# Designs tried in a protein design run: designed miniproteins, single chains, continued (2). Part 54

Each design is a single chain, and the fold is of that chain. pLDDT is the mean over its residues in the fold that is shown.

## One batch from the design tools (miniprotein)

Design m5858
Fold by ESMFold2-Fast:
Structure m5858 (fold): chain A 78 residues (1-78)
Amino acid sequence: SPADAEFERRMERFRREALEAVRQMLAEGVPGSFAFSIQDGVLDVFVAVERRYNPDVDPARMDALAARIRSELRAEAA
């Protein structure tokens, strides 16, 4: 439907923002992953460390990145 097409366009924009965030994480040398889901028009974002080269990576830094990604993606959904 037209509404679904509009939603897909917004999802593509979110995907591009997420890709930019991944590029920043790679540039900083911080391993991690993030995922987002949409349920009933609600965007939910979570970040997980899928691969680690260093198991002692700073959790505060990871949490800050996760919070930033969630905040930016949810702001885009508004």
Scores: mean pLDDT 57

Design m5859
Fold by ESMFold2-Fast:
Structure m5859 (fold): chain A 62 residues (1-62)
Amino acid sequence: MEEVREAGRALRAARTPEEARAAGERLVQKAKEYSKQHGEAVYLAGLADASAALRAKGVGPV
């Protein structure tokens, strides 16, 4: 879980669209890995956080 939180912090701290995309990808990847062990709810939460943050910064899909 800590790596997912770290990726989330990086996404929120991102200053540029490129940083936000990279951080968002990292968050989704870590959430996927965590969800294999703890179920899809964690993955869906990670996706929701990433999507909301990217939308707030005006960044589209990678």
Scores: mean pLDDT 68

Design m5860
Fold by ESMFold2-Fast:
Structure m5860 (fold): chain A 76 residues (1-76)
Amino acid sequence: SLAERARALLARLGVPPAEAAQILAQLLALPADRAQAILDGAEAVLASQSPAAARLYLEVELGVAQLEAAVERVTK
């Protein structure tokens, strides 16, 4: 499942359980295709660069998703 995939990735990145639960909740609030794209990108960054780079990628992509949702709310 998406949740299992996200938990496995966050464990590989060394994210503490409490913070991982918060990130998982944010991912599950997104459309499934958007959440999958973020996880695919983070896994690719982890494979090609580092855990730190993959963690930063996750933070940036979640921030972008939150900004997109905020813009949608103000533009109706």
Scores: mean pLDDT 82

Design m5861
Fold by ESMFold2-Fast:
Structure m5861 (fold): chain A 108 residues (1-108)
Amino acid sequence: MEIVAEIVEVAPTASEAVQRVLKKMREAGADVSLAVGAGLDTVFGKPEKPLPIDEAIERVREVARELSKQAYEKAKAAGKDYGMGIATARALDEEGNEVYVAVGVVAK
């Protein structure tokens, strides 16, 4: 299994960030019905302070890569040759505004 695509999106809400990732994946021809998703605040607990955006992107990417492996196993059972993992986290931009990061990863 190898990572063949990564999409990183930043938006004012988690829902908007996820929808931007899903839209780009659909435009690339990916079947997003087999995607495995997680919010970092849900998985690791809500931190008192949002992560700086660069750190949030790195953490979200790591989790999305792990989820893409799980999605690949489900995709194979459904007769597909790829899997997609999506992770999200709340972050703090350079101006101190709260934003959400979403990362989608495709594995084959």
Scores: mean pLDDT 73

Design m5862
Fold by ESMFold2-Fast:
Structure m5862 (fold): chain A 64 residues (1-64)
Amino acid sequence: SSMEELLKKQQEIAREIAEKLREIGFEFEIDLLKRKGELSEEEAERVRADPALREEVLAQSAAA
């Protein structure tokens, strides 16, 4: 059904948008922490490179 194909594409687009928004939000949090003096540029690069550290930063931001 063409309607099922349209719904599937809509869900895929919504997922891609959500992923991009999460990435933008992550970069915003990193920039904010750097501005507060809580992260150096070197530490920010380490967080970007390590998925586990990235999730830790996002979890701390969500809890605040």
Scores: mean pLDDT 77

Design m5863
Fold by ESMFold2-Fast:
Structure m5863 (fold): chain A 61 residues (1-61)
Amino acid sequence: VTFSSKEEAVAFLKSSLEEGKLTLEELLKARDECAVKSFKNEVEYALCVRDRALKLIEEKE
């Protein structure tokens, strides 16, 4: 699923945490990996975190 906005990315991450599909540690890891890159644009940062979180969820299956 492709998100077009920061709000959609944040909502996805929040829902995934609440449903137990993503742990807080996995979310923090995704944030750290995205923080290494320059993030002038908050939307790009949020989308990066979302993409990393999606990969972690998919790897769990």
Scores: mean pLDDT 72

Design m5864
Fold by ESMFold2-Fast:
Structure m5864 (fold): chain A 64 residues (1-64)
Amino acid sequence: SMKKRMEEVRKKALALEKAGKYEEAIEYMNKNLSQSEIDQMIAEMIAEKRKQRQEERRLRELLG
C-alpha cells in the first residue's frame, strides 16, 4: 500500500537524519516520494507530535 511505502521511506529518512545526514534524508525522500506524499508525511508528523504527548501522559498515568 502507499502508506506502507511512505512509512518505510520515513523510517530510513529518520535514520539518516539522526546520523546528521540531512541532505541524504531529503534526497532519499525526493527519490521515493512525490511532492504530495512529502506534504502528507509532514502533516502526519505534526499530528503525531500531538498524539505522542497524549501517549506519554497515558504512560505516565499508567506507571505513576
Scores: mean pLDDT 75

Design m5865
Fold by ESMFold2-Fast:
Structure m5865 (fold): chain A 85 residues (1-85)
Amino acid sequence: DRDKKLRRETVSRALEKRKQIDDEARKNDLSEAEKEDEILKAFKELVEEYSKRVGQVIEDKAEFEKEIERLATQTLIMDLLDRER
């Protein structure tokens, strides 16, 4: 179950970073494109760290984005299921 824990931690960190970037973008009047670039950069770093820890390498930018979205959705579902078990 170590993979579930690492996944949850990565998603939690990603969501926290996204909130920080959203708050900073609002404060500094950043464009949506600039905000999305900052989010993407932070998520890429988190996904690369997660991939190294689980022994998987994610190579494509589109794959990085899709993987984070997948991990977020999967983690929410898994946490609900773990609560039931």
Scores: mean pLDDT 65

Design m5866
Fold by ESMFold2-Fast:
Structure m5866 (fold): chain A 68 residues (1-68)
Amino acid sequence: GLTPEQLALMEWAMLTVDRFPGPGATLTPEQLQTVLDQVRQGKVDHSPESRRNLEAVAGYYLRLLAES
């Protein structure tokens, strides 16, 4: 399964799709650290509905990555 940090990153990406460069894009270490810190501090809101939708999307993307 996904780690909490991976799920948080995917959730951030889905919530900020207009600012996310797209599938397979790599954040800089500083950008990744900032996102994770914001999630850990509770500055990013995630509802139960958002989490369920994100888990389904994350599962789809991880399947594609695992089959690469």
Scores: mean pLDDT 52

Design m5867
Fold by ESMFold2-Fast:
Structure m5867 (fold): chain A 98 residues (1-98)
Amino acid sequence: ARPRIPPVVSIVLKGSQQEQLEGSRLARELIEKRGATYLGDNGGGETVTASAPTEEEARRLAQELVRALLEAGVKVEHVTLFVDDEPPRTLSVEELLA
């Protein structure tokens, strides 16, 4: 069997470079406050990546991050969840928050 990899969440942001950088900073602070692992962004803040110990915790983290970003006026394009050897699951904001 392949070595187990912790689930990873990737959040893609919309808007200007400044809006994306502001959203990326907020997301990083929330990831760190939750005790999840911040894995980085694309240097421009367009994509924020984090891992959590379980798929359920990764999904909850994604939901909390997206809600906080939307409350701050940051637009989210989509969220992708990576779980071990499964195909990546791309979720719209509506699908994630349902």
Scores: mean pLDDT 78

Design m5868
Fold by ESMFold2-Fast:
Structure m5868 (fold): chain A 71 residues (1-71)
Amino acid sequence: GFVTIELVLSADPAAAQKAADAAIAQIKAAGEKYNLPQSRVDTYVNAVQYLADHHVKNNLGEATVVITLKV
């Protein structure tokens, strides 16, 4: 199966971090619920933080990213 997590990205640092924190919490919850390897959870967490930081650093417009975790 799959778990789908929505991440709204923006150039606003506060909004970007709030969205990243929410997505990371959902990834960690899915990791616990479906007994995912910690390395896999860490990979998704790092990817979410990278995307949020990238949008802020490069002053990119608002975008929605759909993250799909295989479970």
Scores: mean pLDDT 88

Design m5869
Fold by ESMFold2-Fast:
Structure m5869 (fold): chain A 76 residues (1-76)
Amino acid sequence: SLKEKIRNLLRRLFPGLSDEDIDRLVEAILKYIKEEDKDKHPLLVFLEGLNRLYVHGSPEERALLERAFAQARRSL
């Protein structure tokens, strides 16, 4: 499913992020995926959803995204 593909992409990009934060981020990204985008390549769908989350998300959703990026930076 698209949800599983997004979860797998997030786990690959943010291996140090908790399962709870991964699941919250999956749900946040899914809220910003348009129906017409679902037939596109999964990576493009993910990136479009992530971009819309960054631009249009709530402060709480953006804080979750910033936490994920902070975790990724610590892993490099």
Scores: mean pLDDT 79

Design m5870
Fold by ESMFold2-Fast:
Structure m5870 (fold): chain A 68 residues (1-68)
Amino acid sequence: MSMEEIRKELAEIYEEALRRRDSATAAAILQGMSELEALEKEKGRDSPEVLEAARKLLEEARRRLEAA
C-alpha cells in the first residue's frame, strides 16, 4: 500500500470518527498524522520507516474505530 493510499484511508477513518462524534479517535489520528509529518521531515518522504509508521497508524486507527 502506498503512502497516498494510507493517507486516503486515514482521512476516511477521521471523517467517520467525526460523524460518530468520537473525538478521541479523531484526535489520535490527527496526532499520528502530525508524527508522520515530523518523521518524513527527519527521515525523508520515501523512507521505509515512514511507510511502516503510516501502516501502523492505519491499523491503530481502524482498531480504535471498530472498538468504539
Scores: mean pLDDT 79

Design m5871
Fold by ESMFold2-Fast:
Structure m5871 (fold): chain A 96 residues (1-96)
Amino acid sequence: DEDEARVEAGVAQIKALLESVVGKSETISLEEIEKKFEERIKTEAKSEEEREQIEAERDFVINIFLGASTDGSESLSMAEIEEVLRATFREALARS
């Protein structure tokens, strides 16, 4: 199924981004995401432009987390995030 292949590719890309930020943890918290991005801004941002780029990546990742945490949970498993991403991509493809 071409649509399922596209969904899985999208999920894999977002999962790789999350793993690059928080590591290969079984669970991810909003606090851990914020802490990791604060550390990246302090250690990796050599210019204002790089800082803005890291802040944009932070906002993107936080929006994904908040979309997956519809019940207000402060901690989510990677499997829960993957499931929400799959559902979101499937709905996006069904509407397009």
Scores: mean pLDDT 73

Design m5872
Fold by ESMFold2-Fast:
Structure m5872 (fold): chain A 84 residues (1-84)
Amino acid sequence: GAPMAPEEQALIAEAAERMEALAAAGASELELAEVMIELARRLGWEERAKELAKELKERGVVEAPEPLLIATAVNGILAERLAA
């Protein structure tokens, strides 16, 4: 696709800065996952991310809490969006 909107870019940058600060402070993987889930909600990716997370869980590759699976799905969506 289409070029990324300035507002979308700003939300992604904000989430990246927040994750960097939280990681530096020793935040848990679940706390970092919450940042990605909130980003998905703000960008309208929440429903797709939840659907992809269910697919990851059904594959049984690794046992992980649902927030971590959703964060993984959001990273996948973000990678596709950036490759457009």
Scores: mean pLDDT 79

Design m5873
Fold by ESMFold2-Fast:
Order: C-alpha cells, then sequence, then structure tokens
Structure m5873 (fold): chain A 68 residues (1-68)
C-alpha cells in the first residue's frame, strides 16, 4: 500500500509534533517499510530520522510512505 501527502511545516514543531502531523495527514494504517520525500522536485528514499531532519529544514515537503 502507498500513501502520500504534501506537508506544510511550522519551524517551531518538536519531533513529536512532526510525527503526529505525518500520522494525521497520511492516515497511516500498517507498518512503514519505505519512506520517500520530494523537495523542490527531487525525490529520494530516506529513513525516519532523516525525514524528521528534512521536515525541520523545509516549509513544504511531499512525503510518500509504503505500507504493509
Amino acid sequence: MKVSATLEIDPNYSNEELLKLLKEKLDIKGLIVKVEVTVNGETKEVDLDELIEILKKNKKVEVTLYLE
């Protein structure tokens, strides 16, 4: 299963608030097996820790999760 959303990020969000935003926007139902991010038209595969760091540095990010 694949889910994606565009996230608009408040730079004052904590790591916990960013994870909550991801869960709410992507309606995560299942185990995350792969994470991709698109920033400025460039897509790359990342782990969850790298995803959080990207979200902290960018106002708008497209996130795609692959679920089992």
Scores: mean pLDDT 76

Design m5874
Fold by ESMFold2-Fast:
Structure m5874 (fold): chain A 62 residues (1-62)
Amino acid sequence: MSIKVSFPGKTKDEIEKVFTEAGGILYSLKEIGANQYEVKGATNDKAEAALEANGGKITGPA
């Protein structure tokens, strides 16, 4: 899957850690704007919820 996430105050490494520790498999993480990221990977509801719980906001599909 591919999603767009707004993640102010986090680095790519921190976003990757949140996603993978929640059971997501990351294929690609691309910065597409200031605090805006495109996340490509195999995910589940838990990985998406973990991104939001850590201050991320899912803004749509990529």
Scores: mean pLDDT 75

Design m5875
Fold by ESMFold2-Fast:
Structure m5875 (fold): chain A 118 residues (1-118)
Amino acid sequence: IDDLAAALEALSTAVTERDVDTATVAIEQIKTVVLNSWNDPEKRAALVRAIRKARTDLAVEHLKAAVFEEPSQRLDALSAADDFLFSIEVALVNELSEAELNATLDIAQERLLTALST
């Protein structure tokens, strides 16, 4: 799903630049795609694959940041971004209710935006 790939790339850029406004827009786009695809098993499988790829890419960036001894705020932002994506993956895989999915996404979004603001 092209919209999700674009939103995940925008989120990765926003995390790197610590751009809260761009991150907020990217998170809202990701949430919209997830919620619109929630009831379709085929679309959910595609979402899980895209999110797992994004998490792998973030893990590589986190490792590079740690090896290069980048500031703790950078490592915290990368960890918060992975936690956000992991929350979506867990919700999609475990077939949470729409209410539980929305609550999980809201908590994960707040934590990520807080980490980027620090």
Scores: mean pLDDT 77

Design m5876
Fold by ESMFold2-Fast:
Structure m5876 (fold): chain A 74 residues (1-74)
Amino acid sequence: LSPEERLAEFGRAVRRVGRELGIPETVIAEALNRVLGHGEPRQVVIDRLAAKGYDRGRMQRALDRLEPLYREAL
């Protein structure tokens, strides 16, 4: 896949997972970027999002499902 196709596929996956888990795609994308792009501890990122009202278990599942795709796209 081209870099553009990988990015488009990642975007579609984030949107799909967001719909399934009830989390905005922008929140999931930012969380992935903080953990994998900036090297922030996953627990710290999840704790911040939980403080904003997002479910910890659903965030964990979103990160688990999308982490491999993030690494391939970026």
Scores: mean pLDDT 82

Design m5877
Fold by ESMFold2-Fast:
Structure m5877 (fold): chain A 79 residues (1-79)
Amino acid sequence: SSMEEELIKMIVDAAWARVRAEVPNVPPALEEDFRKRVTALAKQLVEALKKNDSEKAKAIVAEMGALVDDTIARLRALG
């Protein structure tokens, strides 16, 4: 639904805003790859919530957090 698409976009934008707060200069290709990965996880989260699968939802939220942290660490290592 359009509301689910909007929610997914908000999740992706919020995750990217967190990366940008820590790393101001990021190549566009790395942003695109990151947004694509977070979009896949956000879609899985929405489906887990629809199925009332709280354990899977928690695991996906943890994966999103790890992806954000790993992305920040990797970008900082590049300079």
Scores: mean pLDDT 87

Design m5878
Fold by ESMFold2-Fast:
Structure m5878 (fold): chain A 63 residues (1-63)
Amino acid sequence: MDEVLEMARNMAESGAGATLYLERDVELSPEAAEAIAKMVREHGTRIEGSELARKAAEEAVRR
C-alpha cells in the first residue's frame, strides 16, 4: 500500500520530469492517488502501465 506512495514522494522530491510505471494489477489507495495527483500537477509526471491507476490519479486531480 505505502510502496506507491513512497515512490510518488521520492519522484516529487527529485524534481525530474519522470514517468511512473505501475503494473496492471496495482490498485492505488486514495492516499497514493492524491500523492500522484500532486506530482502530476507540480511536475507533469506521466503514469504508464496501469490505465486504472492513471484514471484514479486524474480523478484525484479533479476532485
Scores: mean pLDDT 67

Design m5879
Fold by ESMFold2-Fast:
Structure m5879 (fold): chain A 87 residues (1-87)
Amino acid sequence: APTISSGLSLEEIAKLSLEELIEYYKKQFDTLVALLSQSVSRETAVAMALQYILDDIEELKKRGYISDEEAEKIKEAMKEHAAKLRA
C-alpha cells in the first residue's frame, strides 16, 4: 500500500486505541479529500479518499494489527464520515 508521508507506521498504529485509530483515519481522509479536490470533482475526491482509507484498513486487518470486528467498526465510521462530508 502507498505510504502517506504524514502517516503513522504499522507499529505505531498497533499502539492506538480503536477511537484514536478512527480519529487518525478521519484526519487522513479529510487531508486526502482536500488534496484530490485540487484535480478532480469533490464527489470523485471523496470516493477516491474513502477507497484509499478502506484499503489501508483492510491491510491492517490482513497483517493482524487489528481484529475483524475493529476493522468493520473503523470502516463503518469512515463511511459515515464520508457521507456527512458530502452533505
Scores: mean pLDDT 78

Design m5880
Fold by ESMFold2-Fast:
Structure m5880 (fold): chain A 106 residues (1-106)
Amino acid sequence: SLADELAARFEAAMAEIADLVARGDYAGARALARRVAAENPWLGTLLLLHLAQGLAAAGADDAAAAVRAELARDHPALVAELERLLATADGREIFERMAAEELALR
């Protein structure tokens, strides 16, 4: 399904970002997330959020702060929406329902 294809693309992109971060290629990880964001702003914003968290966990605090600044500058409304929806179980269920409705158009 389209949902399975999008999930597979997201998982592949997350794995590539994790590998790039593990190698210290923070610029490459950020470029990959930006490329996805150009094609799919929602998916790319999620990848940038994951990248910021992964960079912070790796101790790359300056790189993590730079990604967070980019998100706040370029995608503030989308970041705020995703954070609100994912913060609660009810919001997560609403988000999953909305995503399913968009996928059910075919």
Scores: mean pLDDT 72

Design m5881
Fold by ESMFold2-Fast:
Structure m5881 (fold): chain A 66 residues (1-66)
Amino acid sequence: MLTPEQKYEIIQEAIRAARDGDLDRAKALMLQIATEEEKPGIEAATDYDQLLGAASRTIARVFAEL
């Protein structure tokens, strides 16, 4: 199982990928740490704003684990 610190590192990599314009990579990275309930929103995202909105629950959950 991934530690909260490892999940945070994945979030940082996803942010870097998004800033580089690689939304597919950012999406794939977020799917590695998302729960089954969080995944459909992330998978359905077609732009950065949709991805950020869908991934906000995953990010908040990881930050609560730190």
Scores: mean pLDDT 80

Design m5882
Fold by ESMFold2-Fast:
Structure m5882 (fold): chain A 102 residues (1-102)
Amino acid sequence: ADLVKEIEKIDLKKAEEFAYLYARSMTLRTAVEEGLEAAERRGRELIEQARKAGLSESVIEAMERGIREGLELARKLSRDEALELARRDNRKALELARDALA
């Protein structure tokens, strides 16, 4: 989505935090629902799409960090713990987007 790019134009730090939270949420959810290999593949696709969209390197690095931590946490957390963290990350990301675009 173009949402990260719009946030980046207004507040780079909020775009970095949004990208991190979104990527970690997506990774956790995918790992729980489709498995770790599917989560790794989707993470690579997300980074490729971000580069193609022309996002800043710092935003892409934040996404990579979110994916890496999401994969690590998916190995350690129960299904319920992983999904709860994914929900919290997604909620916080939406709040950041709303606040940045207001």
Scores: mean pLDDT 86

Design m5883
Fold by ESMFold2-Fast:
Structure m5883 (fold): chain A 61 residues (1-61)
Amino acid sequence: SSKELEEKQKELTQVLMEGSNNVGKAQVQGKKGTPAQAQALIDAAQAQRDANIQKAKEAMK
């Protein structure tokens, strides 16, 4: 339904906002290590966000 799709879009927006905050925290933590360690932390945070986005999209199918 249209309402179900709207709810999923709101959930997606919230996940993106939370993901951005977590990526920012990972960047700050990564400054303590090597550039490769910083990138790995950022990549992990982005992968978690992308997984949450995909779950939301699959729930709409």
Scores: mean pLDDT 69

Design m5884
Fold by ESMFold2-Fast:
Structure m5884 (fold): chain A 86 residues (1-86)
Amino acid sequence: MKATNVLVGGTLRAIGALLDGDYEQAREDLANAAIKVGEILGKPEEGKKTAERVKQVFDEKIAEGKPVEGLNEAVRIIAETADKLA
């Protein structure tokens, strides 16, 4: 389950970054997880599109003062993409 391992690892890194208040690093960790999931599933362009969507949703939630919701939505988007590409 390589895609699941990437998603779990990326999520844990993003949680660590959020605990440190490093929202830029959390965004990067989530976007990189989306890219790697796409690469593993043989759909790198879909992974890149998912990463851009993840960045947008995360930034919107951070602007609203809702970093935990941003994390939850980003992870959900990546998981949905993994399910569609698997």
Scores: mean pLDDT 84

Design m5885
Fold by ESMFold2-Fast:
Structure m5885 (fold): chain A 75 residues (1-75)
Amino acid sequence: SLIELDEEWKKRAPEVTEADREEVERELREIYLRLAKELGLDVERIERLLREGRTSEALELIQAAGESIYSELAE
């Protein structure tokens, strides 16, 4: 019920919880995996990097693939 949600938000509102951080991280992970799939990257590799906390490496691969595709289209 809304009361149960209100109690949960009261726990979160004054302080950012690990659960709140995990929720945001999951949403970002889903976005990155969709980008990897659209760019034709190895989704399993990107997922593994994200799972291991190697987010910068995963993002570099996604960015490089995007730049490569746009370079091919621009020429």
Scores: mean pLDDT 67

Design m5886
Fold by ESMFold2-Fast:
Structure m5886 (fold): chain A 94 residues (1-94)
Amino acid sequence: MSLEEVLIEDARRDAERKDVLGVRINAQMAGKLPAEVEEKLREMLENPDEALESVSVKYSETPKELLRKLLTSENPFVAIVEVSIERRKIHPEI
């Protein structure tokens, strides 16, 4: 199984759980998004308050302002790096 296939499968699971941030991260890393996952992402983004609530619960240690930037960012890689840095402050590597 390729890394691309794993990322696409993770994106599908994140879409089912309304993890908009997870879908965007996995899609960007895979370089493509299946049509069914893209449609679910569109549905989730139709209600940005619901999308923000879902990701703020999962990423509670990340400021909502940064999560909002991730949901609306035109450059998801930059947003991913910012989230990764913020998470490392909370859960530093041993």
Scores: mean pLDDT 62

Design m5887
Fold by ESMFold2-Fast:
Structure m5887 (fold): chain A 107 residues (1-107)
Amino acid sequence: PLPRVETAEERAEELAEWIMEKYKVPENLYPDLVLLAKTVPASLSEEEQRLAAELIFVAIQYGLLQGYENFDPDEALEFALKKLNIKEISEEVREWVKRQIELAFGK
């Protein structure tokens, strides 16, 4: 049989399902989570892809609590890191998460 290669779509769906199950996210948000997961860089390891998706999800939750006018992407990222008890992330993960926060909240 031909070797099965996981597509970017399938990987995004798996990441979205993992976040949804872990954080008990409502099913109506699944399409939005898949779209977000599709932006995760393919150059990242599987563990880094999960970490990046989890960080941006938690950071978005923080932004919703603070309101869009006073939203600081660096503060949102630091909140997510503390909430998930993560001590270090690669610069690539940090830059990607910060960029997605900026795009999501118009910063």
Scores: mean pLDDT 74

Design m5888
Fold by ESMFold2-Fast:
Structure m5888 (fold): chain A 71 residues (1-71)
Amino acid sequence: DLAEAVREAETIEQLVGQILRLIGESETSPNKEKLERAIKYLVEAMDALGKGDLEEARRYRELAAEAVEEA
């Protein structure tokens, strides 16, 4: 469903903004590895969305959100 894909893309966009803000606020971060993991999951989520795999996109986005929350 296109509407569900749009909502997922909006959620990913918000999470990207949060990660970029966290990176920008630190010269050196002890949680850099967690933020890098979150970025990798978001790349996978966007790739899945591009392939039309909404279920896989949601899975990776949830993993990215968890990694950000742990950072």
Scores: mean pLDDT 76

Design m5889
Fold by ESMFold2-Fast:
Structure m5889 (fold): chain A 76 residues (1-76)
Amino acid sequence: HMEEIKEKIREAMVKAGLPQEDADRIADKVAELIEKGEFEKALRTALEMAHRLGVTPEQIRELLAELQKIIEELKK
């Protein structure tokens, strides 16, 4: 379900250090791309937006791992 995917993405963003408002906005966009099957674009969009918001390279690495985990769960 799209809302469940969005919630998991939002949680990953917040855990990586993004403010709740930015996490919600990015989660909406990333979930839409995932729903369309554009997984690589979804990952790039999430990481680019996090980087622009000043998230550290270590936090970006953690975010990438969480997003990849979410995507792999969807491929099952």
Scores: mean pLDDT 79

Design m5890
Fold by ESMFold2-Fast:
Structure m5890 (fold): chain A 63 residues (1-63)
Amino acid sequence: DVAEFAKEKLGGVSARVLDSERVGDATVHTVAVTLADGSVALVEVEERDGEKRIVAEVIIPRL
């Protein structure tokens, strides 16, 4: 699960997939990861042939 992957990688408290987009033969998922301090990290997870990797990360205050 890409939300679980992003949550574990960032050490977040929760994660949610916001969007998924096909890019050629890969799928790029936009995942919101809530951090312990209440910040939200927006993470792009590339999934290709069963492999997951983080390709972009932006931290945005949620409040």
Scores: mean pLDDT 79

Design m5891
Fold by ESMFold2-Fast:
Structure m5891 (fold): chain A 81 residues (1-81)
Amino acid sequence: GMVEELVGEILAAIGDIEQARRYLKQGKYEEAIRYAQRALEHAKRALELARKLGDKKMEEIAEKLIKEAEELIKEAEEGLK
């Protein structure tokens, strides 16, 4: 159901953020961008699902994950300069 989909999207976003951070630490900026972009898509889907469910706490978690993914993309893009 939508709750299981929401949890799945949150967990996928967290996993991809962790992988992006790992690549960033290794100086693998292209891989970090790819995983951070994946995390952003999962987090955006989680936000859509949380809004449909009216779950304000899950909306806040999804918005935080969106921000973390966007910050990782920016940091990795700066590493390519």
Scores: mean pLDDT 92

Design m5892
Fold by ESMFold2-Fast:
Structure m5892 (fold): chain A 82 residues (1-82)
Amino acid sequence: MESALEAARRAREAKNGREAVEKLQEVAKESKDPKGKLAADIGAGVGAIVLGVDEAIGEPDGERSARAAAEAAENSGRGLEE
């Protein structure tokens, strides 16, 4: 839980979706906690997908992708509690 919450916290501190995805990728690479790593990987993946959609429709700021990345990491961490 702690590592997954840390990943979500770092993503929420990001100013845009690209920074949020990058922070989550760093947590995934550095984390030795399997649950934290998985939550960070899921958050980064979801954030990257939303960022890609935002760029395709001409919305480059990535606030929505940053939010999606943080929420995916947090929810995944909670789901991995058992």
Scores: mean pLDDT 69

Design m5893
Fold by ESMFold2-Fast:
Structure m5893 (fold): chain A 92 residues (1-92)
Amino acid sequence: MRAIEEAVALLRGLGAAMTAKSAEEGLRRMAEVAREALEEYGNGAVLEALVGGIAGATLRGDEELKKALEEALRIAESEGGEAAVRWLEEKA
């Protein structure tokens, strides 16, 4: 995977989580960002988007969103990016 693709996915995730007004909005935005990352760049980009999202949720102090994104990251690591994206969309 190219470092630029990883950086773009991470920054999109960070921005989506950090600028959300609620955990529900953040989860919805992260589901969209993770889906786009999967479709454009593949499984590794989903991992980077989720890492960015966790950082954004942490900076915003959103423990609920952070916990959900940590669970999605765990799913992505064990079952792949598609499984994590589907889980996020179902939870959103």
Scores: mean pLDDT 85

